# Designs tried in a protein design run: designed miniproteins, single chains, continued (4). Part 10

Each design is a single chain, and the fold is of that chain. pLDDT is the mean over its residues in the fold that is shown.

## One batch from the design tools (miniprotein)

Design m12341
Fold by ESMFold2-Fast:
Structure m12341 (fold): chain A 80 residues (1-80)
Amino acid sequence: MPATREQLVSLMQRVAAEAEEEARAKGWSEDEINQLLQELAARLTELAKKLLAEKASVEQAEEAFKKVRDEVMKEHEAKV
């Protein structure tokens, strides 16, 4: 069953919140967390548009969003 726009927005919000909590727990600065969230919001928004167009399932969308979260966090972690 394809994910709805509302389900994709909910997943993005959850993934972003989890990333913020993880970064804060790791002792990242507020500026570093803000940069992470800006990059994550941009990449997740573009991915959500693609997943909606491809009629991806909720499970596929969750996996894709988590993968992007992990990639963005790794990119920022290399510079922290």
Scores: mean pLDDT 82

Design m12342
Fold by ESMFold2-Fast:
Structure m12342 (fold): chain A 63 residues (1-63)
Amino acid sequence: SREELEREARAHARELARRLGLPESAADEAVAVALGLYEAGHIPAEQVLPWVEMLLETEAMVS
């Protein structure tokens, strides 16, 4: 379900953000962007976690 996908994405994002030294706000923002793309029909559910990972890794490189 969408609610399960959101919970999984948020848990994954917060864990990755912690490992990358990013604030929890960065994790929440990445999840919001990825879920927004999914809800708009731009990406399938299987791409939500990869998008979260890409967004957080990119943020870590520029921070």
Scores: mean pLDDT 86

Design m12343
Fold by ESMFold2-Fast:
Structure m12343 (fold): chain A 55 residues (1-55)
Amino acid sequence: MEELRKKLDEVIEEALKAGLSPQEIGDLINRAFAEGKTLEEIIEELKKYIDQKKK
């Protein structure tokens, strides 16, 4: 649990650096949880979204 939370915090920092707003990040996380995704899956989704945003 602690390891996944730490990874989530790191990905959130990367998302902020990539230009995502705290609101956008929060909306993505909340949507993924509502869809039944695990923390690990949410972290992966955020990483993909960051990569898409750069392009």
Scores: mean pLDDT 78

Design m12344
Fold by ESMFold2-Fast:
Structure m12344 (fold): chain A 62 residues (1-62)
Amino acid sequence: MTEEERERLRIAADHLRRRAQRILEEGGDPARAERLLRLAQILEDGLREGVPYEEIIARLSA
């Protein structure tokens, strides 16, 4: 995985976490917030494990 791909995934994970936090703070749908947090966790786990970019994207689609 390239540094550019890694940065892109890190930004995406951070964006998902911030969006989920805003939903919870505004009294929105907790299930939606939980889904976003799960997606962020998949990205963060893939980055930590050092798996290929394509594998991380596949995990998001499962």
Scores: mean pLDDT 81

Design m12345
Fold by ESMFold2-Fast:
Structure m12345 (fold): chain A 59 residues (1-59)
Amino acid sequence: SAEEAAKKAAEGGAKAGAAGMPASASQRLTYIEALEGGASEEQAKEAGEEAGKGARDAL
């Protein structure tokens, strides 16, 4: 589902952040990936924000 796509994208973004990707890059990539997975713009934005927070917290 679109929600599952957004969750997977957010998890991927958080992992990338933990591996050293800047939070801003993780946020943007997660947003794009969620949209490609069929998420709405709102779901993609939320997923991106969560990935960005996860990346910052992993630092």
Scores: mean pLDDT 73

Design m12346
Fold by ESMFold2-Fast:
Structure m12346 (fold): chain A 95 residues (1-95)
Amino acid sequence: SELVEEAERLLEEARELIEEAKEKIKEALRTGDLELAEEAIELAERAIELARRAAELAREAGDEELLREAEELLLEAEIVLGLGRMTLAVIRLSG
């Protein structure tokens, strides 16, 4: 069950990174701060890495529910990455 425990810990860390990235995107759009948009991209990329690793561990453990959660979180992280990249582009074009 150590695989399940590690996967759950990675998913929790990935969720925290996604929420922080979302907050930084909102603040970047409000302030025009390129650094916040770049930080949001880095956090989203890290969340993708953690969610992928959690999915691998869930597959090895045979935990179908945990695998589904990891795949759903991976999709959310990829969407947030796209939003961060769009935010960066909008600020760069506006400045």
Scores: mean pLDDT 91

Design m12347
Fold by ESMFold2-Fast:
Structure m12347 (fold): chain A 71 residues (1-71)
Amino acid sequence: APLTDAEQRAAVAIAKAIMDETGKHVADLTPEEVRAIAEKHREELKERTGLSDEQLDAVVDRLVAAVEANR
């Protein structure tokens, strides 16, 4: 299923945080790096998007799956 508008906004925010901190795209990171950056920004993302922990975890899992697909 596609991401909701709020989940897509969260994915964009995570990708921006990754770029700002590492200078890399999500696809160039390890799953551990993606999860660490997303976790660092979890509370800010929840406040900004209104997503639950479960919904944010689903977004992170999709980003991690994209990283794994590039192996």
Scores: mean pLDDT 76

Design m12348
Fold by ESMFold2-Fast:
Structure m12348 (fold): chain A 93 residues (1-93)
Amino acid sequence: VRELAEEVIELARELIRIARDLGNERALRLAEEALRLAREALRTGDRELVIEAARLVLEAAMELLRTAPDDIELISRLIGIALRAIGIILDLS
């Protein structure tokens, strides 16, 4: 659980950087909430908080994919983040 919470923190931080760079306020809010929940999960060991944070990471990545410019490298990174978030949700479900 701790290792998965740390991974969600890393994914959320990357999404915050991307969302700020693209000016996507909705994705930024989702990623910041994911970071908050993942940090709480790391502190408490709460599995449900890791799942909720990973769901928010997935939602933020999907929002960024919907609005992303035609940048194959960025799109590939966002797909990778979404797949990792799905993996975390499945591992803890």
Scores: mean pLDDT 86

Design m12349
Fold by ESMFold2-Fast:
Structure m12349 (fold): chain A 92 residues (1-92)
Amino acid sequence: MHTATVTLRAPDTPDAEARLDATVRRLQARAVEAAAALGERLGFDVSPIVRDAAAGEWVQTVTLEAESEAGREAALAAAREAGAEAGVRVEV
């Protein structure tokens, strides 16, 4: 398996949790679709949302478990696209 950890960061706004939730949902949907197109499965581990007081941000970590490097790259692309749509910074 090819594992990638993605850190999602949302600015400290009243909608920060909703932005992180939307990003995770879109990431999961797109990454699963991409893996299915390859005939593969994709595993997810999603952390609780936590406050990064030093950065003034809310943070959530997603661990992606792909069966191939192509699946891993597709999942990372899905994370970046989902983050951009929700105004969430994506760190790989």
Scores: mean pLDDT 84

Design m12350
Fold by ESMFold2-Fast:
Structure m12350 (fold): chain A 63 residues (1-63)
Amino acid sequence: MTERVEAILGKVRPEDAQKAVTALLNGDYEKAKEIAEKAAKEAGLDPKEVFEALQFHVDSSLS
C-alpha cells in the first residue's frame, strides 16, 4: 500500500499535494477533492486514487 501511495504522490505536483493535505487537515473535503482532481488530470492519474493517496498520507502523518 505505502509504495503505491508514494508512486501516486510522486507524480503529483508538490504544491498541489500540500494544498490538498492542508485542506484535509482543516476538514475542507470539497477543496481537497477539487485539488486532487486538478492534480490527477495534470499527472494522468485517476482523481479517486490521488484523493485516497492524499488521505492515506494525512492519516499516516497523524499516527
Scores: mean pLDDT 77

Design m12351
Fold by ESMFold2-Fast:
Structure m12351 (fold): chain A 69 residues (1-69)
Amino acid sequence: VEEYLKKIEEAEKKVVLAIQKGDIEAAKEAAREMIRAAEELLKQNVSEEERKYAERAIKGAEKALEMLS
């Protein structure tokens, strides 16, 4: 569980860094990574707080993909 939370956080950092560098493809890839990690977390028996964090991560990554498309 904690491993997926860390994975989501790392992917979020990659999205921000890629956008700052103007690397749109890297930002899109990192956003997809973030969605995948959050979806895997939601398949686990997680706490309410962990579920909310994963849902927020998916929505954030989806917004990033929309802005970059």
Scores: mean pLDDT 80

Design m12352
Fold by ESMFold2-Fast:
Structure m12352 (fold): chain A 64 residues (1-64)
Amino acid sequence: GEEELKRVLEEVERLAIKYAEEGNLQKAVDLARLASEARKRAQEGADLEKLTRETRARVEEILA
């Protein structure tokens, strides 16, 4: 639901800051863009449960 998506986006934003501090700008930018796009899709009426799952999967791909 909405609360789960909010927590995932907070995790993604925290990871983006961490990678930026570590000098991994590529991962930091990719994570920041992911969070921004997920917020936009949620505002446009996307299925929040599906969006939360897709966002978690994309985080795993970025971190691989």
Scores: mean pLDDT 85

Design m12353
Fold by ESMFold2-Fast:
Structure m12353 (fold): chain A 55 residues (1-55)
Amino acid sequence: SEKRKKLQELYRKYIDTLLNYQKALENGDEETAAKYLREMSKILQEAEKLRKELE
């Protein structure tokens, strides 16, 4: 159950990062948008590793 909580937290962080990514795009801040895009990718990779252990 603790690992499932961490997985849920990772997805919540993903949503928060997505919102920041969208704001950066709206402001024309391409460098910041790229940074958030990479962060979203990293969050999904960590979530996948954790999910693999839960199977």
Scores: mean pLDDT 85

Design m12354
Fold by ESMFold2-Fast:
Structure m12354 (fold): chain A 90 residues (1-90)
Amino acid sequence: SKEELTERILELLRRAAEAIRAGDYAAALAHLDEATRLVVEMLLAGLISEEEATELLRLLQAAQDAIAARDEAAALAELEKAIELVERIK
């Protein structure tokens, strides 16, 4: 369901933020990759709009790019925006 998938995405984003704060960037990237997969599945299932999916995927990619640049503050800021958007969608 939409609720179950959004709750799972929120859990993954929260775990990604915890991993970033712990310096475990490999774990953070794995959680973000899984969250990205679930967003695509929701789009294909018609559970979210193309506009919502595009913005979520943009924020998740921005977080991954920030992690690759070792910019923890930017990564956490992009994740906070993603969490806020998922909470509005839910």
Scores: mean pLDDT 90

Design m12355
Fold by ESMFold2-Fast:
Structure m12355 (fold): chain A 65 residues (1-65)
Amino acid sequence: DAAEKAAKIEEAKKYAESLGLKVVKIEDDTITVGYEKDTQENVAKAAAGAIYAISLGLKLKIEKL
């Protein structure tokens, strides 16, 4: 269970980073990601990251840095 959870977190983290999002914090089942510029592109990337994390059973929190 812990190993499966860690693997899902790692996959969500890699996906978010591949979209150019910064991983700010990981706490329990919640990954916090941020972006520095409030652009349509960054908003779309954050939404894609959120959908992927939810598909893995994780929670995603998005912050503007």
Scores: mean pLDDT 76

Design m12356
Fold by ESMFold2-Fast:
Structure m12356 (fold): chain A 60 residues (1-60)
Amino acid sequence: SPSQAAAREVAIMLLGVALEVEGKSLDEIRKFLDEAAEASGDPRAREVAEKYLKKIEERL
């Protein structure tokens, strides 16, 4: 459902923000987001993680 997709996107983004606040390196953030998306077993979670990782890369 749209609400499930939105919740998943927010969860991945919040994880990324939390890791940045903790002072994790960008490589560590990539690792954690990729692992979380893979663990979800949901192809959409993977797409959301990849989108966020691309945003981090473009920020550099």
Scores: mean pLDDT 73

Design m12357
Fold by ESMFold2-Fast:
Structure m12357 (fold): chain A 64 residues (1-64)
Amino acid sequence: VEKDLLKALIFARMKDVEGAEYWIEKALEKEPDNPDLWYTIGVLYYEMGLKEKAKEYFEKAKKL
């Protein structure tokens, strides 16, 4: 999961949304019920300027 999130972060900083989402999806497949993971994904979406998606992931993290 850590390596998948690091790859997602690299792509997010390059503004490669497709690359970031690919690695986000891989991380979620491994640990779908981890609230810290959902929160971190929210931060990645916020960094990419996708504020609406960031808010959805923060809400999911809070509910887990």
Scores: mean pLDDT 78

Design m12358
Fold by ESMFold2-Fast:
Structure m12358 (fold): chain A 60 residues (1-60)
Amino acid sequence: SNLEKGLELARQAGEAYRAGKNGEAAELLFQASKEFEKAGDLAAARTARHEAKRLAALGP
């Protein structure tokens, strides 16, 4: 489902973030936000998008 795909992308973003890969984590969170939006989970989509923007601003 779109929800399961969003959760998996968010999990991968967390792994990238812990590895210091801020740019990769941001990209994965943008993808997760789109999947959450398709699933109708607008709160999760908004949270993922805000975190993606924060991490993107930090640079790679």
Scores: mean pLDDT 87

Design m12359
Fold by ESMFold2-Fast:
Structure m12359 (fold): chain A 89 residues (1-89)
Amino acid sequence: TLEAAREELARAEAEFTRLARELIATGDPALEAAVREALAAVVAAVRAAAADVDLENPSEEELTALLRTAARAARAAAARLRAALEAYR
């Protein structure tokens, strides 16, 4: 459902934000770069998914699919940040 997709995205965003904050707090330029690269990948994935969607008047199905794509991209980004943090330590 649209509501479930919104909740999935909210959880993914919270996880990404927690990890990004932890990496940035290290002050390490490589970890800061990892956060920027992960964010850029999320933006690129959402932009690609939105390319064939009428964002002026999207259907509920189109919005649900877009939000789920965003949530998947955010989860993948969070996984990359976790891996970067583990490799750092």
Scores: mean pLDDT 83

Design m12360
Fold by ESMFold2-Fast:
Structure m12360 (fold): chain A 56 residues (1-56)
Amino acid sequence: VEELLEQIREYEKRTVLAAIRGDEEALRAAQEKLEEALRKLYELAPEVLSVPFRPR
């Protein structure tokens, strides 16, 4: 879980930097990796992602 959080943080940084640079390819690649890491985190610790979400 902690390792995945670190990976998510790294990909978020890459996404922000790519957006600032206007590098669409890097932005897309970083977003894809970020989504993959988030998916893994959700499988291992769904509670972490569900806590801020308040369903009806």
Scores: mean pLDDT 70

Design m12361
Fold by ESMFold2-Fast:
Structure m12361 (fold): chain A 62 residues (1-62)
Amino acid sequence: MSMEELDRLLVLGINLYGQGRYEEALEYFRKALEIAEELGDEKAVKIARENIEKVEKALKEK
């Protein structure tokens, strides 16, 4: 079970989001969502989905 991998992907996504690298952040959050869903971790699924929504909103604000 890859809880460390899930945490790593979330941290990398957050760091990329903070740097304005939204497309890269989105890819990491999507990977984190897949792992969270496979693990049945409802809290991690929610966190990943919320971050995906935030990134997508940032990408649409042109």
Scores: mean pLDDT 82

Design m12362
Fold by ESMFold2-Fast:
Structure m12362 (fold): chain A 61 residues (1-61)
Amino acid sequence: MAEELLKKGKEAYKKGDIDTAIEYFRKASELGNKEATIYLAKALHDKGRVDELAALNDKLA
């Protein structure tokens, strides 16, 4: 399930739909997928959402 959301997020990110990618990566990360959390951080950085990235780093630590 989490890997399915991660796959959809990767497809959206590849297409340039960063907002959709963030939503899928966030859902997969909430399900405990560590790879999705890494991609979420990358997508948030690309979008310039520094505050959300900082909050995510706090949860990763």
Scores: mean pLDDT 76

Design m12363
Fold by ESMFold2-Fast:
Structure m12363 (fold): chain A 78 residues (1-78)
Amino acid sequence: HMEARKIVVEAARKIAEAPSNAERDKILQEAYKKLKELGYSDELVSALVLATGNAAIRAKSPEEAAELAQREFDRILA
């Protein structure tokens, strides 16, 4: 799960820095493709991508987005 965790954390960080919803959508789509390539089910990938987006929206900084995304990832895959 280490590679998937990195994908989710980096995506959340990038989304928190993104200047527009269009850029956020591109980052989420890229994360979705990378997680699918790791062999996760569509259902699980959708849950991880949703958690990533929600973490970034709730965060006050890219660092906080990364921390929240890591916690959500561990919650989903624990």
Scores: mean pLDDT 82

Design m12364
Fold by ESMFold2-Fast:
Structure m12364 (fold): chain A 85 residues (1-85)
Amino acid sequence: MLAEYKELAAKAQEAEAAGDWEALREYTARIARLIAEHYGLPEAERIVELVREALEALAAGDEAKAAELDEEAVALGKAALEAVL
């Protein structure tokens, strides 16, 4: 986990510095999945699916759908992290 987390975190920081919000969102999703899987959270697959659908909605120009899916993923991830922190 830790080595993969560091690699993904570095890529996320590079994407943020470059203003590549699509890449930043993808790496953030992978980090969230890695954390959820490491803590054995049953929501890991659902969080990944919601972020994937949000990215697809953004690519299609459906910002409203992307925002709703992103909010659901964040809420689920936050609840899962609060349970293990």
Scores: mean pLDDT 69

Design m12365
Fold by ESMFold2-Fast:
Structure m12365 (fold): chain A 75 residues (1-75)
Amino acid sequence: SRAERARRLLEEADKTYQKAEEAIKNGDFETAESYIKKLEEIALELRRLGDLEGADYVAQKVMEIRKKLEEAKKK
């Protein structure tokens, strides 16, 4: 079902976000950028599935993690 697919995408987004945070912590900015791109793709797929709340949630996570990455790059 669309609901089961959306739930799986949200679980993948949470795991991808954690991996992006760890990559930033380790100074691996290229890997962090690849995970951020994956989060953006997940948000688009959730929107295509009609899970607008889930898509907005992941989009907010993208904004948060991009800010963390830019702050880390300045150090």
Scores: mean pLDDT 88

Design m12366
Fold by ESMFold2-Fast:
Structure m12366 (fold): chain A 65 residues (1-65)
Amino acid sequence: MDELVEIAKRIAKELGISEREAILATYMLTVLKLSPEEAATILRRMGLDLSVEDARRIEELLKKL
């Protein structure tokens, strides 16, 4: 859990998104194994503004770890 939060905070700084958006998107992509499109859709329904492009960039950054 701690490692995912640290990674998400770093991603938030690199992409210019909120830490909350990065943390939730990271969990959806890694734990729930959702697609970037599904993660962006769920976050938008929660009132958060994450684009599909940002979700795809998070997925790519996670693959490089």
Scores: mean pLDDT 79

Design m12367
Fold by ESMFold2-Fast:
Structure m12367 (fold): chain A 81 residues (1-81)
Amino acid sequence: KPSKEEIDQEVELALLEIELAISRKYAPHLTPEQRRADAERLRVLAERAEEIAKTSKNPDIAKQARVLAEEARRLAEELEA
């Protein structure tokens, strides 16, 4: 049975994935000010995902978190362009 910590990490990862998906969906409709704010938020999201990847004992969770961190950084770079 997964630990409470693993369950909490899976829930957090799922919420971060939803946040990234929403940011990606609405990216074309943002003002320059909103793009800068979202880029900063996505960098924070990437840092949190990377922390989950480093601390998770579940290799599947760690892999998902690493992919999420990379995708969030890419979108942040796109929004800052």
Scores: mean pLDDT 85

Design m12368
Fold by ESMFold2-Fast:
Order: structure tokens, then C-alpha cells, then sequence
Structure m12368 (fold): chain A 68 residues (1-68)
């Protein structure tokens, strides 16, 4: 639910201070990073490992986290 996503978004802002973290709707978090493919790939893989209950995808320099 949105309350869990807002809590996760706050945690992600603390872990990735250079990222823009946004909760969109009731099921999605968007994490926008600098346009650095190595950084984006590293963060995405870390999120996949740390949050297996979420679907993680990448669109350009934005990582998208969705509730399953």
C-alpha cells in the first residue's frame, strides 16, 4: 500500500541522496539518478537483491519499483 511505499521512498532518499525519489499512484516508486549507466545498473541490481517482494525495472536513468 501507499504507506509502505512512502516509508520505502524515505529510506531510498537516505541511501541514495543524489537520487530523486517519487511515489507515483498507490503502487509505484520512481528513482531518478544521474545519467551514468554503471551507477544505474549497480543501484538496480542492489534493489532487486534487497527488495525481492517488488518488481524492479529501468527506463533510461529512472529505476521503477512496483508492488507485486
Amino acid sequence: GRERLEALARELKELYPEAKVEVVGDDTIRVTLPDDPTLITGVALRLIGDYPEFEVSVEGNTIIIREK
Scores: mean pLDDT 80

Design m12369
Fold by ESMFold2-Fast:
Structure m12369 (fold): chain A 74 residues (1-74)
Amino acid sequence: SEVILPSKEEIEKMFKEGKELVKKGKLEGADKLTLAVIYMEEQNLLTDEDIDEISELFNIDKENIIEGLKERKE
């Protein structure tokens, strides 16, 4: 089924807001950032730089982020 996804600008806003919330230690930040990353991946907009930022924010290896996104597609 086709899903109506947010615009690139809306996704970028979610990504930015999610990062800000995570930096402030807000639990909802992780959920918002995860949702933004899922949308970016579904629209093939996720870049290596974006993965680097997520890796640094959550202290998670890039490979683990990529594997997690791949598993969700299965």
Scores: mean pLDDT 74

Design m12370
Fold by ESMFold2-Fast:
Structure m12370 (fold): chain A 68 residues (1-68)
Amino acid sequence: SAEEHLKKGNELFKQGKLEEAVKHYRKAIELDPDNAEAHRNLGLALEKLGKYAEAMKHYRRAQDLIEA
C-alpha cells in the first residue's frame, strides 16, 4: 500500500539510505498521488541528494495539497 511504502521510505531515510528511501517515496506517490507527507519526505530526501530542482517541485506539491 501507499502507507507501507511511505513507512519503509521513512525507515530507510533514518538509516541514511537516501536513494532507497526515494524509491519507496516514489512508489507511495504512484499509489496515492495526493499524499502530502510522501511529497514532503521525497523532497527532503532529494534535497539531501543535491537534487534541488526536483525537491522544490515536491515541496510545492506538498504545500498545495495541505492548502487544498
Scores: mean pLDDT 86

Design m12371
Fold by ESMFold2-Fast:
Formats: C-alpha cells, sequence, structure tokens
Structure m12371 (fold): chain A 99 residues (1-99)
C-alpha cells in the first residue's frame, strides 16, 4: 500500500540520519492509515532524535492505544518519560514492556 511505502521511506531516511524527512514520511503514512501503530511508534523515535520529546511521548501513546501489547513502544515511552523526569510513569511503562 501507499502507506507502507511512506513508512518504509521513513525507516530508510531515519537509518540515513535524515530525521526531518523521516518525520514527514511517517506523517504521510499516518495520514493514509491513521491506525498504523508501527508508523506512530517510528514517528515517536524520529521526534525523540529531533529532541521533540513531548511530541514523541504523544506518538508512542498513540501507538500503544492502537496496539496495547506493543512492548517496544512501552519501552521507548518509558525512556522518554524518564528523560522528562516523569519517573513513576516511566516505571509503569517499563513494567508493561516486560509483560
Amino acid sequence: SEAIAYYNLGRLLLAESRVDEAIEAYKKAIELKPDFAEAHYNLGRALELSNRLDEAIEAYKKAIELKPDFAEAHYELGKALERTGRLDEAIEEYKKALE
């Protein structure tokens, strides 16, 4: 699908450290497929690399909303919450990642 093509483009751009272009590609994937949990997750990763921590947290939360057992999203959310000093929330997310 076109959404998967934009998602794969975003992954390649991120691997090449083209962070802002990766963000735009993931946003296009989400525009075409709003329930694309993996695209929300990778958008969070790209936003975190861009030091846009609050937006990264929202993207990870959306990925988890769509896929509650998404262990990698719980782990990355925990790390982002820890970086912002939200330690009790980070502990909860790390525990969910280990389920």
Scores: mean pLDDT 92

Design m12372
Fold by ESMFold2-Fast:
Structure m12372 (fold): chain A 76 residues (1-76)
Amino acid sequence: MEVRKQIERVTEEGIERIRERFADDPRLAELAIGVLESLAHMLIELQKLTGKEDPSDVELLEKAIEGLLEEARASA
């Protein structure tokens, strides 16, 4: 169950990064956190349904976190 533990860890780290990035807008931070938590939950539920742990799910989650942070930075 290494992939599930990695998803949980990456999610927690992502939540902290989002809160720091959007400290000026706590409402937007909570919305972004909600999106991240929903994605992590769906990935974990999919693994439970399929019985398969896919390491690429961790990469997908990491890319989603970076995308949320980059959107705020790039403005484009």
Scores: mean pLDDT 76

Design m12373
Fold by ESMFold2-Fast:
Structure m12373 (fold): chain A 55 residues (1-55)
Amino acid sequence: MKEKYERQLAVLEQGKQEIEDARAAGGSTPEAELEAALKKVEQQIEELRKKIEEL
């Protein structure tokens, strides 16, 4: 069970890194959209970390 959440956490952390890399690269994606995506991913990461800690 814990391994399932750890795998999901790794996928979300990869997604967060890709968003941060996109921000650093200064692409054409609006910063507001990148910030919203980052906030969403961070909330999902925090939720999964809490679930892992409870196991």
Scores: mean pLDDT 78

Design m12374
Fold by ESMFold2-Fast:
Structure m12374 (fold): chain A 59 residues (1-59)
Amino acid sequence: MAAGRERLRSLPEERRELLDRVGKMYHAGLSQRQIAEQLGISVATVSRYLRLLREMGLL
C-alpha cells in the first residue's frame, strides 16, 4: 500500500516520545504550563498526556 505514506503524524512512536518527556518533566517538578512551553504544545495536551501516564502507571 504505497498511497498511505503521506501521513507521518501522531504515530505511536512519536506519542511515546512525548509521553516520556512529559513524565520526566513532571517528576522534575515542572508545572503543566512549563511542560507545555518546553515541548511547544498546549497545556490541555500536557494534561491529557499526564492522564495517560497515570493510566499506564508511569506517573
Scores: mean pLDDT 71

Design m12375
Fold by ESMFold2-Fast:
Structure m12375 (fold): chain A 76 residues (1-76)
Amino acid sequence: MVNLSEEEIKELEKIFKKFDKDGDGVLDKAELTELLKELGWPESAEEVLAKFDADGDGRLDFDEFLMMYEYLKKKR
């Protein structure tokens, strides 16, 4: 569950799809690393996956990505 507006979710969907190079609806560690760099966030993909990858598969789906964004946005 995320405290994001519909507008923010739509914008994040565009960003997610931009970095989802395989088009499989998930971000792997490499794709997540590129996304974090694009956003200028100092967190590593490994730190993000350790916290938000509920399945432990080393990939983030869109719902996990929204949870990550909300959390990191609050960190400033």
Scores: mean pLDDT 75

Design m12376
Fold by ESMFold2-Fast:
Structure m12376 (fold): chain A 81 residues (1-81)
Amino acid sequence: MDRVVQTFAQVLQALEAGDVATLELMRPMISAVKEEMAKGLSIQQALEKVFGPDSPKPEKLRVTHLSDAEAGAILRQVVAL
């Protein structure tokens, strides 16, 4: 399974469980992705820039049941925490 999908899955699970420690570990990466998106990059481009060359670079970035728009909304919510 690709690394990007796993990261979003962990963020979703942490949000549902109220796992502050996991959210704190993810916040710097999520903040970096949000900052790149604020510069006009798509979520896929921002993730490639933050996670670097080991990013799977999928045609469509999504967690198992999420669209790119839904993933972006979750990123904004988590960064606002």
Scores: mean pLDDT 56

Design m12377
Fold by ESMFold2-Fast:
Structure m12377 (fold): chain A 83 residues (1-83)
Amino acid sequence: SMSSAEGLKEFVLEALRNAPEELRERIAELLAKAVMYADQGNLEEALKEVEEAKKLAEQIPDPADRARALHLIDDLEKGILKR
C-alpha cells in the first residue's frame, strides 16, 4: 500500500502535469514532506514546507496552472490545520 505522502505526490504531479516539470516535482516533494511532518505531529515544519510550495507555485508561468497549484496547496494547508 502507498503511504498518504506517496499518494499525494502522485496526485500533485498529475494535477500539475501542464506546469514546468522542475516546479511540478519540487512542489510535489514539498507537499509530501508537509503531510509526513503533519502525520508526525510536527505542524510548524509541515506549514514551512507548505509555504515553500506556495513560493514555487507563484513561479508557474501560466496563470491558470498557477491558480490551480495555489488552490491545491491552500486545500492541503486547511487539511493540515484541522489536525
Scores: mean pLDDT 83

